# Designs tried in a protein design run: designed miniproteins, single chains, continued (3). Part 75

Each design is a single chain, and the fold is of that chain. pLDDT is the mean over its residues in the fold that is shown.

## One batch from the design tools (miniprotein)

Design m10588
Fold by ESMFold2-Fast:
Order: C-alpha cells, then structure tokens, then sequence
Structure m10588 (fold): chain A 111 residues (1-111)
C-alpha cells in the first residue's frame, strides 16, 4: 500500500544520503551531485505519497527532509571546495538531522 511505498522511499533516501556522505569524504564532486539529485527526487515523491495518505505530519517531515537535503548538497560542495573542519561539521550535522527525520518517519509508518 501507500505506507509500504513511503517506507521504502525513506529507506532508499537514507541510503542515498549515506552515499552522498561517503562521496563527500572521498572528494568525489560528481558522485555528490548524482546522489544529491537522487535524494531530492526521492524526497519529492515522499511528499506526494504523504499528501495522498492525508498524513499532515508525515508531509511536514518529508518537506523538512527535502529542505535539509538541498542544504546538505550545498554544504557537501562547499566542503569539497574548502575542506575545513567547519565545513565538515556542517555536512555531518545536516546528515544526522536528515537521519533523525528519516527514523521518525519510519517509526510513524510502522504503527
């Protein structure tokens, strides 16, 4: 059903975010852009499915996730241009925030 599809998308999104982090640490600009684009597409589909479910909180969490992914892609590209500790900590912080939102969405979907 729609909940199972949304759960799968959240799991796929977390995998793409993990791949984006690994690409950032490896210095791979093209992989950061590729995994970022995939994560954005997944997050947009998550918003559409949450809206179809009529779950306003899941829609809000998915919309917040999309915004953080856009910020994470920008932060990752900034780190690759200037690999400072400050830029690295921003990438890590945004990654952890997205993981937290994903875990909250999965928790809500498994009830």
Amino acid sequence: GLKEELKKLVEELLEEVHRLLRATLAGDVEAVRRHGEKAIKIAKKMIELAEKLGDEELKRLAEETLELIRELVEAALAYLADPSLENLLRVIGLTLAIIGLGEEMLRRLEK
Scores: mean pLDDT 91

Design m10589
Fold by ESMFold2-Fast:
Structure m10589 (fold): chain A 80 residues (1-80)
Amino acid sequence: SRAEILALFREILRMLGFSDAEIDEALAILSTYSPAELAEFFAALLGLLRGLRARGEDIPDEVIALTEEILALARAAAAA
């Protein structure tokens, strides 16, 4: 569901050190997205995170795993 996607993304942003105010602003914007737009957004984000890791950036395994989970949920919602 949209609520599950937004809750998981909140955890990613918290892990990355964003403030509660910054997280709330980001989630307010994403709450306006359709399921298809969420799927496109998280597919692009996953690609970026994998690219950063390939270049030697220390991206936590948990961030990649949660992004993959969110993308699967967004794709399922877009297909419904």
Scores: mean pLDDT 85

Design m10590
Fold by ESMFold2-Fast:
Structure m10590 (fold): chain A 106 residues (1-106)
Amino acid sequence: VDKILQLIDQAMQSIQDAAAQLRALGDTEGAKFLEQMLKDLQRIRQEGIENNWSARELALEFGIWVGLTIMGLTVMRPFMSEESRAVFDQLVDQLVKIEEEIEKLT
């Protein structure tokens, strides 16, 4: 569980960094979307601790969150600047890699 929580912390940091980059680029809508996703992930992490979720349960909830996040980014991507799209594409790549690492631990 500790390693999975560490990987979730890494995902939260990636979201924070991406949101800050989007704000610097003037993409307020993209930044707000990422800030909401961060709040949702923080809630998942906290509920996992409070309810003593298994590694598999935590991995499942994280996977659902990643899927919803990628769907939201895919819908927004065509309406973003080239610079904002690069930030989102990099974030998606990082989240997929973290999900793959978590799956290997379950």
Scores: mean pLDDT 85

Design m10591
Fold by ESMFold2-Fast:
Structure m10591 (fold): chain A 63 residues (1-63)
Amino acid sequence: SQLEQAKEYLKQGNYQKALDLTVSYLGQHSPKPGEPLSPEQQEALKLAGEAQHKLMEQEKAAK
């Protein structure tokens, strides 16, 4: 799945690709109004946040 691929990219240090995959997943699997987030949607949000945080850390280290 896209989320498994995103986890693999995070482990490899490819944070941009991980972020791209999680954002793409969330765009394809938007929640309906009034419905709770699925476990997969919650995981995608968590992975996107982790990837973004790591990208910000890389940018600081490169500066």
Scores: mean pLDDT 78

Design m10592
Fold by ESMFold2-Fast:
Structure m10592 (fold): chain A 120 residues (1-120)
Amino acid sequence: SEVAELLRRLEDLLGKLYIGIKLKIITPEQFISMLQEMNAILKEIDSLLPTLSEAEVAAVLRRMRATVQTLDEITGLAKDYMKDLNVSQSDADKILSLIQENKALAQAIAARAQAMLAAA
């Protein structure tokens, strides 16, 4: 399904971002770009949510919960990454803002998915 492909892309992107930050092998520009791509994927999942089967909504809920947890871990790693690579204050602020925006969106999608399952 379209949502299954989006969930796969989100998982792949989170894994690459996590490794890239942990090993400090990505640039701040790549970090920002990956967070912006994640935001686009999350918005697309959110837009599809009302059209999904109960099983697909359950899969979205599980993935959104895992995404929130991974973004919390990324926040911790990002602070060390930004310090060690002497990331500019402007890029640091943008990175932290995008992490928070993506986390808030994933939490909102999870809440909507949970409500849909409770109503079914």
Scores: mean pLDDT 91

Design m10593
Fold by ESMFold2-Fast:
Structure m10593 (fold): chain A 89 residues (1-89)
Amino acid sequence: SRDTELYIKNLRNQIELLESAPLSLVPEQLEAAAALMKSAAKQYPELKPLAEKIEEIRKKLTDDPEAAEEAVKQTIELLKEAIEILEKA
């Protein structure tokens, strides 16, 4: 559907933003990822567990560079899983 294609495009764009983000912008990009996934989960209930995991990662983010890097990696993997779910629908 049109909505599915738009969400896939937005999720792919968010992955690219996270991959290129400097550490100072990681909190902002994780907030954007959490908001996008929360919106997607309202239309696609199967995404709710992934949206909840991303929100938990966002809440745990600190000034620790190791924590920020791991948060980015985990969020990207969850966004990729969301894309796979939507592509199979």
Scores: mean pLDDT 83

Design m10594
Fold by ESMFold2-Fast:
Structure m10594 (fold): chain A 86 residues (1-86)
Amino acid sequence: SALEALEAAMSPESIERIKEAIRRLGEETGDMEWAERAIEALERGLEELVEVLAEMLAKILGIPKELALKMLLSPAEEAQELLEKA
């Protein structure tokens, strides 16, 4: 899957950058409990992280989680294509 390919290509530095982005989003939304859950999900894998990110995106935009998940997976698929061509 696109997420598995991204996870395999990610360095420890990339993981730390994602954790920083999650913390910032938690600070900006005022939901640090969500940010902690997202970081824990990332430690289990990108697929689990995307589920937690989709929950937050769905709440912010007032849309179904399934649509939020699709919006998040589209950039991951594009990133996979870029990595395969690099």
Scores: mean pLDDT 73

Design m10595
Fold by ESMFold2-Fast:
Structure m10595 (fold): chain A 92 residues (1-92)
Amino acid sequence: KEKKKEALKKAQEAARKAAEEYRKEIERLREKYGEEARLPRIEELEEALEYLEAVANQDVDKIVEFLKKLNPEMTEEQLEKIKEVLEEIIKE
């Protein structure tokens, strides 16, 4: 059970760091191409931020989708473990 708490903490930490990186990337693109730039890359990053915000809102399905996109090398077993941990905590 301690390993489940560590997995959740690690996932939240990774999501926070990823959110910071995505926000900075969006700012860089808008600075380079203009304040109202509507590039496919910016829209893609905004979608990723939605998944990161789902971590704060405890949306398990979106969190799992985000982790798979961020770490495509993660095994199905690892993703399933994270989903179990999140569902167990959220269901309270």
Scores: mean pLDDT 69

Design m10596
Fold by ESMFold2-Fast:
Structure m10596 (fold): chain A 129 residues (1-129)
Amino acid sequence: MPRILIVDDSPEMVERLAEAIREALPEWEVESSFSHEGAVEYLRRAEVAPDLIIVDAFSPGYDGVEMIREARELWPDAKLIALVARERDSEELREELLAAGADEVIVVSKPMTDEDIERLVAVIKELLA
């Protein structure tokens, strides 16, 4: 079964995004981690590669660029989406996330709007096609 991992420290955002993905892609398994450290442990111990990893680029106490880099090193063939809060968006950060191995960088509001969710689901469908 194809697998998506969502990494975000907000349970509300994870639940909203996971529900939207399950409705749009019911054949996909959606897993969640509420910390970047927990996600890294999950990825190191995973026996099956995730097809897509969605990472919130900013969590207190963790570098989102390093999280993307480590995920890419552990799973070279996984698709990687980096989420950046609009308030923390910069050209430099977007360039660093792409250089670290992100396939897409998506700027979203916090809390995410329905438009942000719809746009993200559309990108997921394109990456997995």
Scores: mean pLDDT 78

Design m10597
Fold by ESMFold2-Fast:
Structure m10597 (fold): chain A 77 residues (1-77)
Amino acid sequence: MEEELEKFYEEAKKRIDTLAKNKDIDGIIKVVQEFNKKADEYLKNTDDPELKEKIKELRGELMNYANKKLKEIFDNS
């Protein structure tokens, strides 16, 4: 579960990087939505409070990363 979530997070960041280079705002939003849906699924299926905290942290980190990339698109071009 944790390894799968971490892998999914890393893949989401790489997808956001590619989409940001193409200035694909809608694509970035969709990646975040897909990750949030998967994170909700993991939260529903775990009773481990430490894992729940990590899932919430990864959601926040991905949101911050996406927002940073979106800001760069709007502010630098």
Scores: mean pLDDT 81

Design m10598
Fold by ESMFold2-Fast:
Structure m10598 (fold): chain A 63 residues (1-63)
Amino acid sequence: LGVEGLRIGAELYAELRARGIEAEVEIDPRKARVTVRARGSEEQLREAERLRERAEAELKKIA
């Protein structure tokens, strides 16, 4: 999870911010899990979940 986990989290946060989605990103190093706490419209929440799932899948490939 080291440097690559931090990169994945940073890229996810940057993508969320670029899309105007207000969110907090947390990585669970024990479970290779990505958590996003987002605020906004239902469309923004669905987009945040799609981006979270992509980041978590990438994390699981290296964990």
Scores: mean pLDDT 79

Design m10599
Fold by ESMFold2-Fast:
Structure m10599 (fold): chain A 91 residues (1-91)
Amino acid sequence: ASSSDPRYQQAIERSNEGNELYVARRYEEAIEAYQEAIEIYEALAEEGDKAALTYLVPTYLNLASALKALGRDEEAAEVEKKALEIIKKLP
């Protein structure tokens, strides 16, 4: 499948919203936006669209950064581990 699926636009918009919130130091809201983007990318990847994995990895890393900003280091480490596992599955 191609990145022309309208859910990509929704996920990209949520990820960008998360980035804006992160820059504004609104970390809890940034986490929510990143999690919404992750759910969409995970659904696309589960449906066989491997391109979603290339978007999912940086979104997980951004989520981990927001978690670290709140002192939630254990949760951040778990999310970074998920990103690394996905990277190992990419060609």
Scores: mean pLDDT 85

Design m10600
Fold by ESMFold2-Fast:
Structure m10600 (fold): chain A 117 residues (1-117)
Amino acid sequence: SLDDLVAEIEATEAQIREVLRKLDKKTAGVAAYEIQRFEEEYDKIVLESLRLLNEGVPVQEVLEKYETRVDEEVKKFAETLKSKTTEADKATAEELIALVRRYAELRIQYFKLKLEK
């Protein structure tokens, strides 16, 4: 199951790269920057969650905070991309937003599964 989740994460990352290739150069630049920002904030969320677990904070409380923060970062990504997207790229941008949401959901499942072992 953990290996299956890793495979789905890798497949979703490959799909994100393909969708980025379909966007116009300007929108692709904004999307790439926002993906980098999301990854940087996600790494901070993971590190903070691991620190809280090491300090003895209950697993359920850490998971609730983790999911909330990840959801907030996905919302920021979606809003920024929508505000910077041309009419011609609107459908492709919505596809990218859906893939980033799927990526975040898979990452949340992976984190939960790791804590159960």
Scores: mean pLDDT 83

Design m10601
Fold by ESMFold2-Fast:
Structure m10601 (fold): chain A 92 residues (1-92)
Amino acid sequence: MINYFRTSRYYSMRGNHGNSRFYYNMGMSSTGNFMNSEVNHSVMRSRMSSMRRIMINIRNVSRNNGNNGVYIMSSISINFVSSSISNISRII
């Protein structure tokens, strides 16, 4: 049973991503716009959570490496923000 709890928790994080897929199936019957709006919000939240974790890790690495880390952090930070906002704005 413990193995199923581990899989269930993994699928729970993917479940917030997977709930969008469930709503896809329902939306195809009547309202495609509802599907797109729901998916966009879900993707935005998921991507923001992922980016936050990555940014924290990059900052920790940057602190340890100082000179080399600062350059990489600046480049990646701008790329992540620009890319994510651009993609979400285009979809929304």
Scores: mean pLDDT 46

Design m10602
Fold by ESMFold2-Fast:
Structure m10602 (fold): chain A 84 residues (1-84)
Amino acid sequence: SLPPGVDESTLLPIFEGVVKRLKEASEEEQLELLEGLAEFIKGVGEVARKPAEEAGLVPLLEELAETGSPEIQEAAKRVLKLLE
């Protein structure tokens, strides 16, 4: 169940902000952001997929899943699975 008023147009600027923060973040901050992002996406469900793709979140998560530390790779893969 979504909170009232959460839709693709509301989620796009949120995910754009997440992309910016992930690019600027330390490894510890990236892990916290990815863990919080996974829980957020679980709550909002399938409506998250299109705005995440439009925000460039999916390519960034794919990069982190290949190039990050083992902890970052696992966290990024978890978020990617939720967006499939």
Scores: mean pLDDT 83

Design m10603
Fold by ESMFold2-Fast:
Structure m10603 (fold): chain A 110 residues (1-110)
Amino acid sequence: SLEEAVEKALELTKNVPFPFLTEEEKREIVRAIVETYLKLGYSEEEAISIAVTIIRGLAPFLNSFGLRGTITTLRNSRDLGRPSFLSEEEYDALVDAIIATLEKILEKKL
């Protein structure tokens, strides 16, 4: 299920620090990634693997640039390390989902 996949991805990334974010906000980001891949027809195992990879790639951006700076960087570069099996269209949809989730989190802090 979506819930089981989200919990597994959170377990696998429990040691990845997200400064300025709560556990609930990290869960929102993980859920957005997992849900996007499940909707595209990927397996739970694939969705979990991608979420773990993206979270590990996103964490250094958040640590270096903060929430607002990460959103700006992603909008400009759109590169989070695209897996070779994803089309450009599928990867673009994922990046858009991540940006939207980060913007929603930022708005709650204003």
Scores: mean pLDDT 79

Design m10604
Fold by ESMFold2-Fast:
Structure m10604 (fold): chain A 111 residues (1-111)
Amino acid sequence: MKTELIFELEVSTEEFGRVAEEAARRAAEKLKKAGLLEEAKIEVEKDEETGKYTVTVELVGKSSDAEELVELFKKAFGLEAGKAATEAGLSQEEIEKLEKEIEENLKVTVK
C-alpha cells in the first residue's frame, strides 16, 4: 500500500515562504534519493486576506514507512530550512522567528 502524507506550513512572510519551499524541495530530494518517496509535490499559496503564505508538501511513499517518513521529512526539512535561511541572508532574529513558525504551524495529515 502507498502512504500519502500532506504537510502544511503557514508562514508570515513571502521570504519565509520561499525559504520553506526551497527547504521542502531539498528535503524531498534527499528522501527520493534514499528510495523512500515515489512522488513529491510542493506548492506555495498566499492568503490575500491575511497576508500569510501556506506551503503545502504532498508526499507519496510506502504505508509501512508512514511514521518513519514523517520523522525523516521533519528532520531533513528543519536542517534544510536553516541552511536555506542562512543562504537567503536572514538575520539571526528572522531565523528564530521562522523556526518558531515551523514549530507552531507545521501540520501533518496521513491518508
Scores: mean pLDDT 83

Design m10605
Fold by ESMFold2-Fast:
Structure m10605 (fold): chain A 65 residues (1-65)
Amino acid sequence: AAAARRAAFDARLERVEPLRQKTIENLKKNNTPLNKKVIDIGEKAEELARAGRVEEAQEVIKTYG
């Protein structure tokens, strides 16, 4: 049930992490202020969501997206 859904979510995050890292590296290679801002917003929102601070994650996306 809830524990199984969380485990599946965590497994998906681990599986997409290498692709996410490659995307971040490609954005950093172009090193535009916009690309850096997109990376920073995404990382902050993900960190807040992982900590269970979902409302704050949504505010970060809303404020800067």
Scores: mean pLDDT 67

Design m10606
Fold by ESMFold2-Fast:
Structure m10606 (fold): chain A 76 residues (1-76)
Amino acid sequence: SLEEKIQRLRELYRKAMEAVLKNDKEAFDKILQEALKEGFLTPEEVEKLRNAKTPVEQLKILTEVYSKRLLELKKS
């Protein structure tokens, strides 16, 4: 179950990065909602990602959140 959670987190992170790079705002929002429902993002982190004004800022926040969440899972 832990390995499956880490794999799912990686999949969502990769898809979110792809959506940012393609400037696909609908796909990006859908992925954020999926991650929120599955407990990989907090509502505050979703707001922060939505309020980021540039793709560079979105990618920075995504990387920081991904690293934090991955570390938390590995400590479990």
Scores: mean pLDDT 86

Design m10607
Fold by ESMFold2-Fast:
Structure m10607 (fold): chain A 67 residues (1-67)
Amino acid sequence: LEEKAKEAAKKAEEEARKRGLSEDSVQIASLTAYRKAKEGVPIEEAVEAGVRTAELWERVGDQVFLT
């Protein structure tokens, strides 16, 4: 459970960096993937959701999904 969430977070971080996203966006990808995996979402889907959220944050700035 916890191990899968950490794996998803790490994979999302690496994927976001490969796509050239900023450090802030990488952090958002990591946190989003961690939360999704912790809620039972498969690692692959959690990573996808995290990276998509980070890309949206990068392009729109701080207007996207303020927590």
Scores: mean pLDDT 76

Design m10608
Fold by ESMFold2-Fast:
Structure m10608 (fold): chain A 80 residues (1-80)
Amino acid sequence: MELTVSGLVTEDGDEAKSVATLLTRHTGVPVSLSVEDGKYLAVVLVFDREGRLVGMRSVVTDTLEKAEQKARELQQQALA
């Protein structure tokens, strides 16, 4: 993603990044939240005990609130 594109992401984009950081710190399961074309993309990465990437789960939503909820659900599934 180019900085010129991310430069058009307002405070909503900064909030998405902050939420992703907090979710990652709280659970230890890496989360990315991004805003593109008015939509929120939530991505959760799943690693094995050796630190290898074994899976990825993603969902697209229309709001940050829904993206946070879906990210939490995906983290719970990754931990189960």
Scores: mean pLDDT 70

Design m10609
Fold by ESMFold2-Fast:
Structure m10609 (fold): chain A 91 residues (1-91)
Amino acid sequence: AAAALESWRRSLEEGYKFDLELAKKYFPENYEEIKKLVEARYEYGVLQLQPSLTPEQQARLDELRAEIEKLREKVGIEFANYVDELAKKEQ
């Protein structure tokens, strides 16, 4: 049970590092905003794996949710453009 949560946390950390590497290579101008989004999503994911949340953790989830929404509005279009460019290079 607990070991499964730790394994899932490691998977989240690996994904987080991979996303940051891609952002640094392909979105250097927007890296800081993408980094904030990726880090916020990672922290949110880790907190969601907790079987119970402290009041501080509950407040943090609300803050992270709001931050993720704001960052998605700014970065989502940039990610979409990157995906389109990647698809064009494969054709």
Scores: mean pLDDT 70

Design m10610
Fold by ESMFold2-Fast:
Structure m10610 (fold): chain A 64 residues (1-64)
Amino acid sequence: GPELLRRLLEAGRAVGAAMRAAQAALPGAELDIVEVRGPEVVVEARLGDQVLRFRAVGDEVTEV
């Protein structure tokens, strides 16, 4: 329904924001979506022995 579509679009926006932040912090890193909770997502960036996680809601991104 419309509510589900809205939530999926919000989650997709957050994924995009987190992935952009992760790629800026670790260019060339392997990116994985490790958690999705409504509009909130966590993306993990891994490059060699370096692992960073980014939490996003909409366009707001925080390294965690």
Scores: mean pLDDT 81

Design m10611
Fold by ESMFold2-Fast:
Structure m10611 (fold): chain A 71 residues (1-71)
Amino acid sequence: MRYTLYFDSPVDADAILAWLHARGFKDAQVERISDTEVAVTTPGQRLSPQLIMELGAVSGARLLGYSAEPE
């Protein structure tokens, strides 16, 4: 699954990746699309809405919303 996350201010994509790896998503990838947009890919796994909210908090910015799409 690929998740595009939208924030109200610049986010730390490296912090998001480190948090996902620490939570056991070892194959997770994070790509910065813009200062306020990040794509998170979790091969073979889905992130719950709760995990996406927790991930948003780790970014240091306010999560406005997200979209989810298959890879």
Scores: mean pLDDT 79

Design m10612
Fold by ESMFold2-Fast:
Structure m10612 (fold): chain A 94 residues (1-94)
Amino acid sequence: ADAALTRASQVARDVIEELVKHPAVERAEYTRLEVLPDGSARVELRVTAKPGQGEEAAKALREAIERHRDEVESFEIKVEGDTVHATLTVKAPP
């Protein structure tokens, strides 16, 4: 549990730190982090874009997640105006 939680927290933090540097992003945070029975982890992220920049923020989020492709099993991104929601499944540690 601790190793899976540590890995998922590190991936979430790295993605958020990259996103907050992007000009389209006002704020980014993870809203949920859960270790699954198989040792993987589910991470939910919320990104607040600057007004009118929701799609640009979603693109930046996708690119940040893809830089962690070796650690991320799957992800989905949903844009709702200037709010971007993402759900990530982080692979179980070896």
Scores: mean pLDDT 84

Design m10613
Fold by ESMFold2-Fast:
Structure m10613 (fold): chain A 75 residues (1-75)
Amino acid sequence: AADVEEVLAGLEAAAARSTQPADEWTVKRIVDALRDLGATDEQLKRAEELARTLSPADVQEVFALIAEKARRRMA
Protein backbone atom coordinates (compact mmCIF):
# COMPACT_ATOMS: atom_id res chain seq x y z
CA ALA A 1 0.00 0.00 0.00
CA ALA A 2 1.09 3.58 -0.64
CA ASP A 3 0.98 4.43 3.09
CA VAL A 4 3.39 1.59 3.93
CA GLU A 5 5.76 2.59 1.10
CA GLU A 6 5.81 6.18 2.41
CA VAL A 7 6.78 4.93 5.90
CA LEU A 8 9.49 2.71 4.34
CA ALA A 9 10.87 5.72 2.43
CA GLY A 10 11.03 7.61 5.75
CA LEU A 11 12.87 4.67 7.36
CA GLU A 12 15.40 4.54 4.48
CA ALA A 13 16.09 8.29 4.80
CA ALA A 14 16.49 8.00 8.60
CA ALA A 15 18.76 4.94 8.32
CA ALA A 16 21.02 6.81 5.87
CA ARG A 17 21.58 9.52 8.54
CA SER A 18 22.34 7.21 11.51
CA THR A 19 24.61 4.30 12.44
CA GLN A 20 23.31 3.97 16.04
CA PRO A 21 21.60 0.62 16.72
CA ALA A 22 18.00 0.70 17.90
CA ASP A 23 17.03 -1.68 20.69
CA GLU A 24 15.20 -4.93 19.79
CA TRP A 25 11.94 -3.76 21.44
CA THR A 26 11.82 -0.55 19.37
CA VAL A 27 12.53 -2.51 16.15
CA LYS A 28 9.72 -4.97 17.01
CA ARG A 29 7.26 -2.13 17.70
CA ILE A 30 7.97 -0.49 14.31
CA VAL A 31 7.62 -3.83 12.47
CA ASP A 32 4.38 -4.68 14.34
CA ALA A 33 2.93 -1.22 13.56
CA LEU A 34 3.70 -1.63 9.84
CA ARG A 35 2.15 -5.13 9.89
CA ASP A 36 -1.03 -3.55 11.32
CA LEU A 37 -0.97 -1.08 8.38
CA GLY A 38 -1.00 -4.06 5.97
CA ALA A 39 2.69 -4.35 5.09
CA THR A 40 3.84 -7.42 3.13
CA ASP A 41 6.49 -9.83 4.46
CA GLU A 42 9.04 -8.23 2.08
CA GLN A 43 8.22 -4.73 3.37
CA LEU A 44 8.41 -5.94 7.00
CA LYS A 45 11.87 -7.45 6.38
CA ARG A 46 13.10 -4.16 4.87
CA ALA A 47 11.61 -2.18 7.78
CA GLU A 48 13.35 -4.45 10.34
CA GLU A 49 16.75 -3.95 8.65
CA LEU A 50 16.29 -0.15 8.45
CA ALA A 51 14.84 0.24 11.98
CA ARG A 52 17.96 -1.34 13.55
CA THR A 53 20.03 1.74 12.56
CA LEU A 54 17.66 4.48 13.80
CA SER A 55 18.57 7.17 16.34
CA PRO A 56 16.05 8.03 19.12
CA ALA A 57 14.98 11.20 17.25
CA ASP A 58 14.41 9.23 14.02
CA VAL A 59 12.40 6.63 15.97
CA GLN A 60 10.02 9.37 17.18
CA GLU A 61 9.67 10.74 13.62
CA VAL A 62 8.88 7.25 12.23
CA PHE A 63 6.29 6.54 14.96
CA ALA A 64 4.66 9.94 14.27
CA LEU A 65 4.39 9.05 10.55
CA ILE A 66 2.92 5.61 11.37
CA ALA A 67 0.41 7.20 13.78
CA GLU A 68 -0.66 9.69 11.08
CA LYS A 69 -1.24 6.86 8.56
CA ALA A 70 -3.17 4.82 11.16
CA ARG A 71 -5.42 7.82 11.92
CA ARG A 72 -6.20 8.31 8.20
CA ARG A 73 -7.06 4.61 7.90
CA MET A 74 -9.53 4.81 10.83
CA ALA A 75 -11.21 7.96 9.47
Scores: mean pLDDT 73

Design m10614
Fold by ESMFold2-Fast:
Structure m10614 (fold): chain A 86 residues (1-86)
Amino acid sequence: MLSEEEIEELAKRLQEELGLSEEQARAIAEAASKMLVVDKEEVYAIAKAVGVPEELYDKVFELVAKFKFEIETEEGIELIKEGVAK
């Protein structure tokens, strides 16, 4: 699950890279926060529900998947820094 700050960062990236509205970007970011695995059909369904142009569905999915991968990688690095392993 993404933190409130991570949801805001994802929403900002969706707005800056794809030109989505704040409302569209936030709805997608909140939905993505609840996903353990980024599901293409679920991302498309949310994008459609909030009125994102169909031509951007693949880009929305790619950005969400990349962002969640980055957060998961960062979380793993932070756990190592906190001394969970050596």
Scores: mean pLDDT 74

Design m10615
Fold by ESMFold2-Fast:
Structure m10615 (fold): chain A 69 residues (1-69)
Amino acid sequence: MKQITRDDIIEFLKTLDPNKEYTAEEIAKMIGEKFNLDEVTTKVIEKELRELVGEKATPQEIIDKLESL
């Protein structure tokens, strides 16, 4: 399985509408589909996103949080 990096996630998020609000579940599903991840890995990403920005966030808010880590 290809290891997904933080930079891969940031690059993907930059292709989305930066001001549109998405749920952590929606973004995790989109990442899982783009990178062909299994359900378990997709759920881990969902949990990490929810812990980082909460239930809903814009792609720009997620990028800003990831870049601050």
Scores: mean pLDDT 79

Design m10616
Fold by ESMFold2-Fast:
Order: sequence, then structure tokens, then C-alpha cells
Structure m10616 (fold): chain A 89 residues (1-89)
Amino acid sequence: MAEEYYEKGLEALKKKDYKKALEYFLEAAIEYIKEGDIEKAKEYIKLAALAASLLGNREALEKLGEALKYLDEGDLEGAIKALEEAKKL
């Protein structure tokens, strides 16, 4: 469930485990896109961007920006692909 990923992401962030926080926020964003809750997906992409920034992971930040652009264009499949690619970085 998307809410479980959010809670786990916050706990990881509190522990300064930014890599796990990034992974959990990305999973939450993907689940919200699949549920059609695009506004929540955007919020969790922004939380993922915070974690990626704290990691210094510029490539992940670029993919998160692409995902937000795809969501604004209504390309949900493109957004999910960009988020899945960010998880591998």
C-alpha cells in the first residue's frame, strides 16, 4: 500500500538512511500513479527528490524531474518508467 511506503520512507529519513528513503518514496509515487492519485504521486516524487539531493544523486534528480514532466503531460507510463530508472541509480 502506498501509505506504508510513505511511513517507511519517513522512518528511513529520520535515521538518515537516504537511500532507503528514496526507494520507499519512489515506490509510494509509483503506487499513487497506478491508483490515479497524481497529486499525491507528485508530492512523493518531491520527497524522493529531497532524499536524492541529500544523497548527492544528481542522476536520480534528473529522472525525478522527467517523471514530473511526464505526469504534467498525462504520460503515466513514461512517469512510471522514469521512476523505475531512478530506483536503479
Scores: mean pLDDT 84

Design m10617
Fold by ESMFold2-Fast:
Structure m10617 (fold): chain A 77 residues (1-77)
Amino acid sequence: KEFEEGKKKVIDEYNKGIAELRKKLTDAEAQAKADPSNAAEIVKKAYDEVRKQGEELSKKATDKFKELDDNEAKAKA
């Protein structure tokens, strides 16, 4: 149960991060529609930032899951 709760917290943190990134993209698309002359630059910056942050979130979640799995295996051994 301890390890399951730990994994749930990692998933919740990851999902929260992903939701914030989706909001940034939605906000950037709205800004691009309001300012078509700068649309390409607005969208490009938002996608570049979201891609980088998304990769960091995925790595952080993966590393934490591996740590939890390793700890669970040692506790059950």
Scores: mean pLDDT 79

Design m10618
Fold by ESMFold2-Fast:
Structure m10618 (fold): chain A 107 residues (1-107)
Amino acid sequence: MTEEQIKKLIEEILKDVREFLEKAFRDYKAGKLTPEEVLELVETFLRKAFDALIKYNVPIEDLKKFFEEVIKMLREIAEKYGLPKELIDRLIEMVKRIGDEAIEKVK
């Protein structure tokens, strides 16, 4: 992949992550999802996103930047929809675990 192709791939996946988080947290606020269902949906989606980046051999530094941007985005959207602090903390801990696992795979 070229540097430009990697940048476009990351931007596309970040857009998909934002749209997914907006929908999941909106559905939670509307009483359509339990905390456990939100955690499961977010974990499943983010694992697929990281697996895609690993499959396309994205450099470790770009994976780290993607991970940091996902955490920032998750905090922003979760606070926007008024998620409980306990659920936000659990979501961030989950994202950190997934990101650490992804980074270890490309070492």
Scores: mean pLDDT 86

Design m10619
Fold by ESMFold2-Fast:
Structure m10619 (fold): chain A 75 residues (1-75)
Amino acid sequence: MSLVEPETARALKEALTAAGFSDRTIEAALAALHLGVSQRQAARTYGVSVAAVSRAIRAAREFAEKAGLALAREV
């Protein structure tokens, strides 16, 4: 299991909200990054598309890279 620091998860949630992602898509993306669940599983659980989760994860990774924040590995 991968764990993202709570402050990192909070910063990503705020950044994704500002970028126009829905709360459900943000929760699905954070579940994939924070808990290590697959993008498909997160999408099914939160009732969003896999494409939406993938876009949110990409945006989260870009924000984290620019801000110097650490994210959990997907592999």
Scores: mean pLDDT 72

Design m10620
Fold by ESMFold2-Fast:
Structure m10620 (fold): chain A 70 residues (1-70)
Amino acid sequence: SMEDVLKLDEHVIKLDDELMKYAKSKGKNDLALEASNRMSDVFMEGVKEGKLDEALKKIEEIYRETKKEI
């Protein structure tokens, strides 16, 4: 639904903001920018294919793995 899309979009924005702030504190902005692009691509594909739950899992995995690399 549109409501589910908006909720996932808000969640992605929150994860992106948190990751960018953390990466900036460590001088690793490039890792956060790359992850931001990947999360956006996964979100858009999930919306297109109607697979929001799968997209959420992949986005959270990108966030978690990138945060470990920073």
Scores: mean pLDDT 87

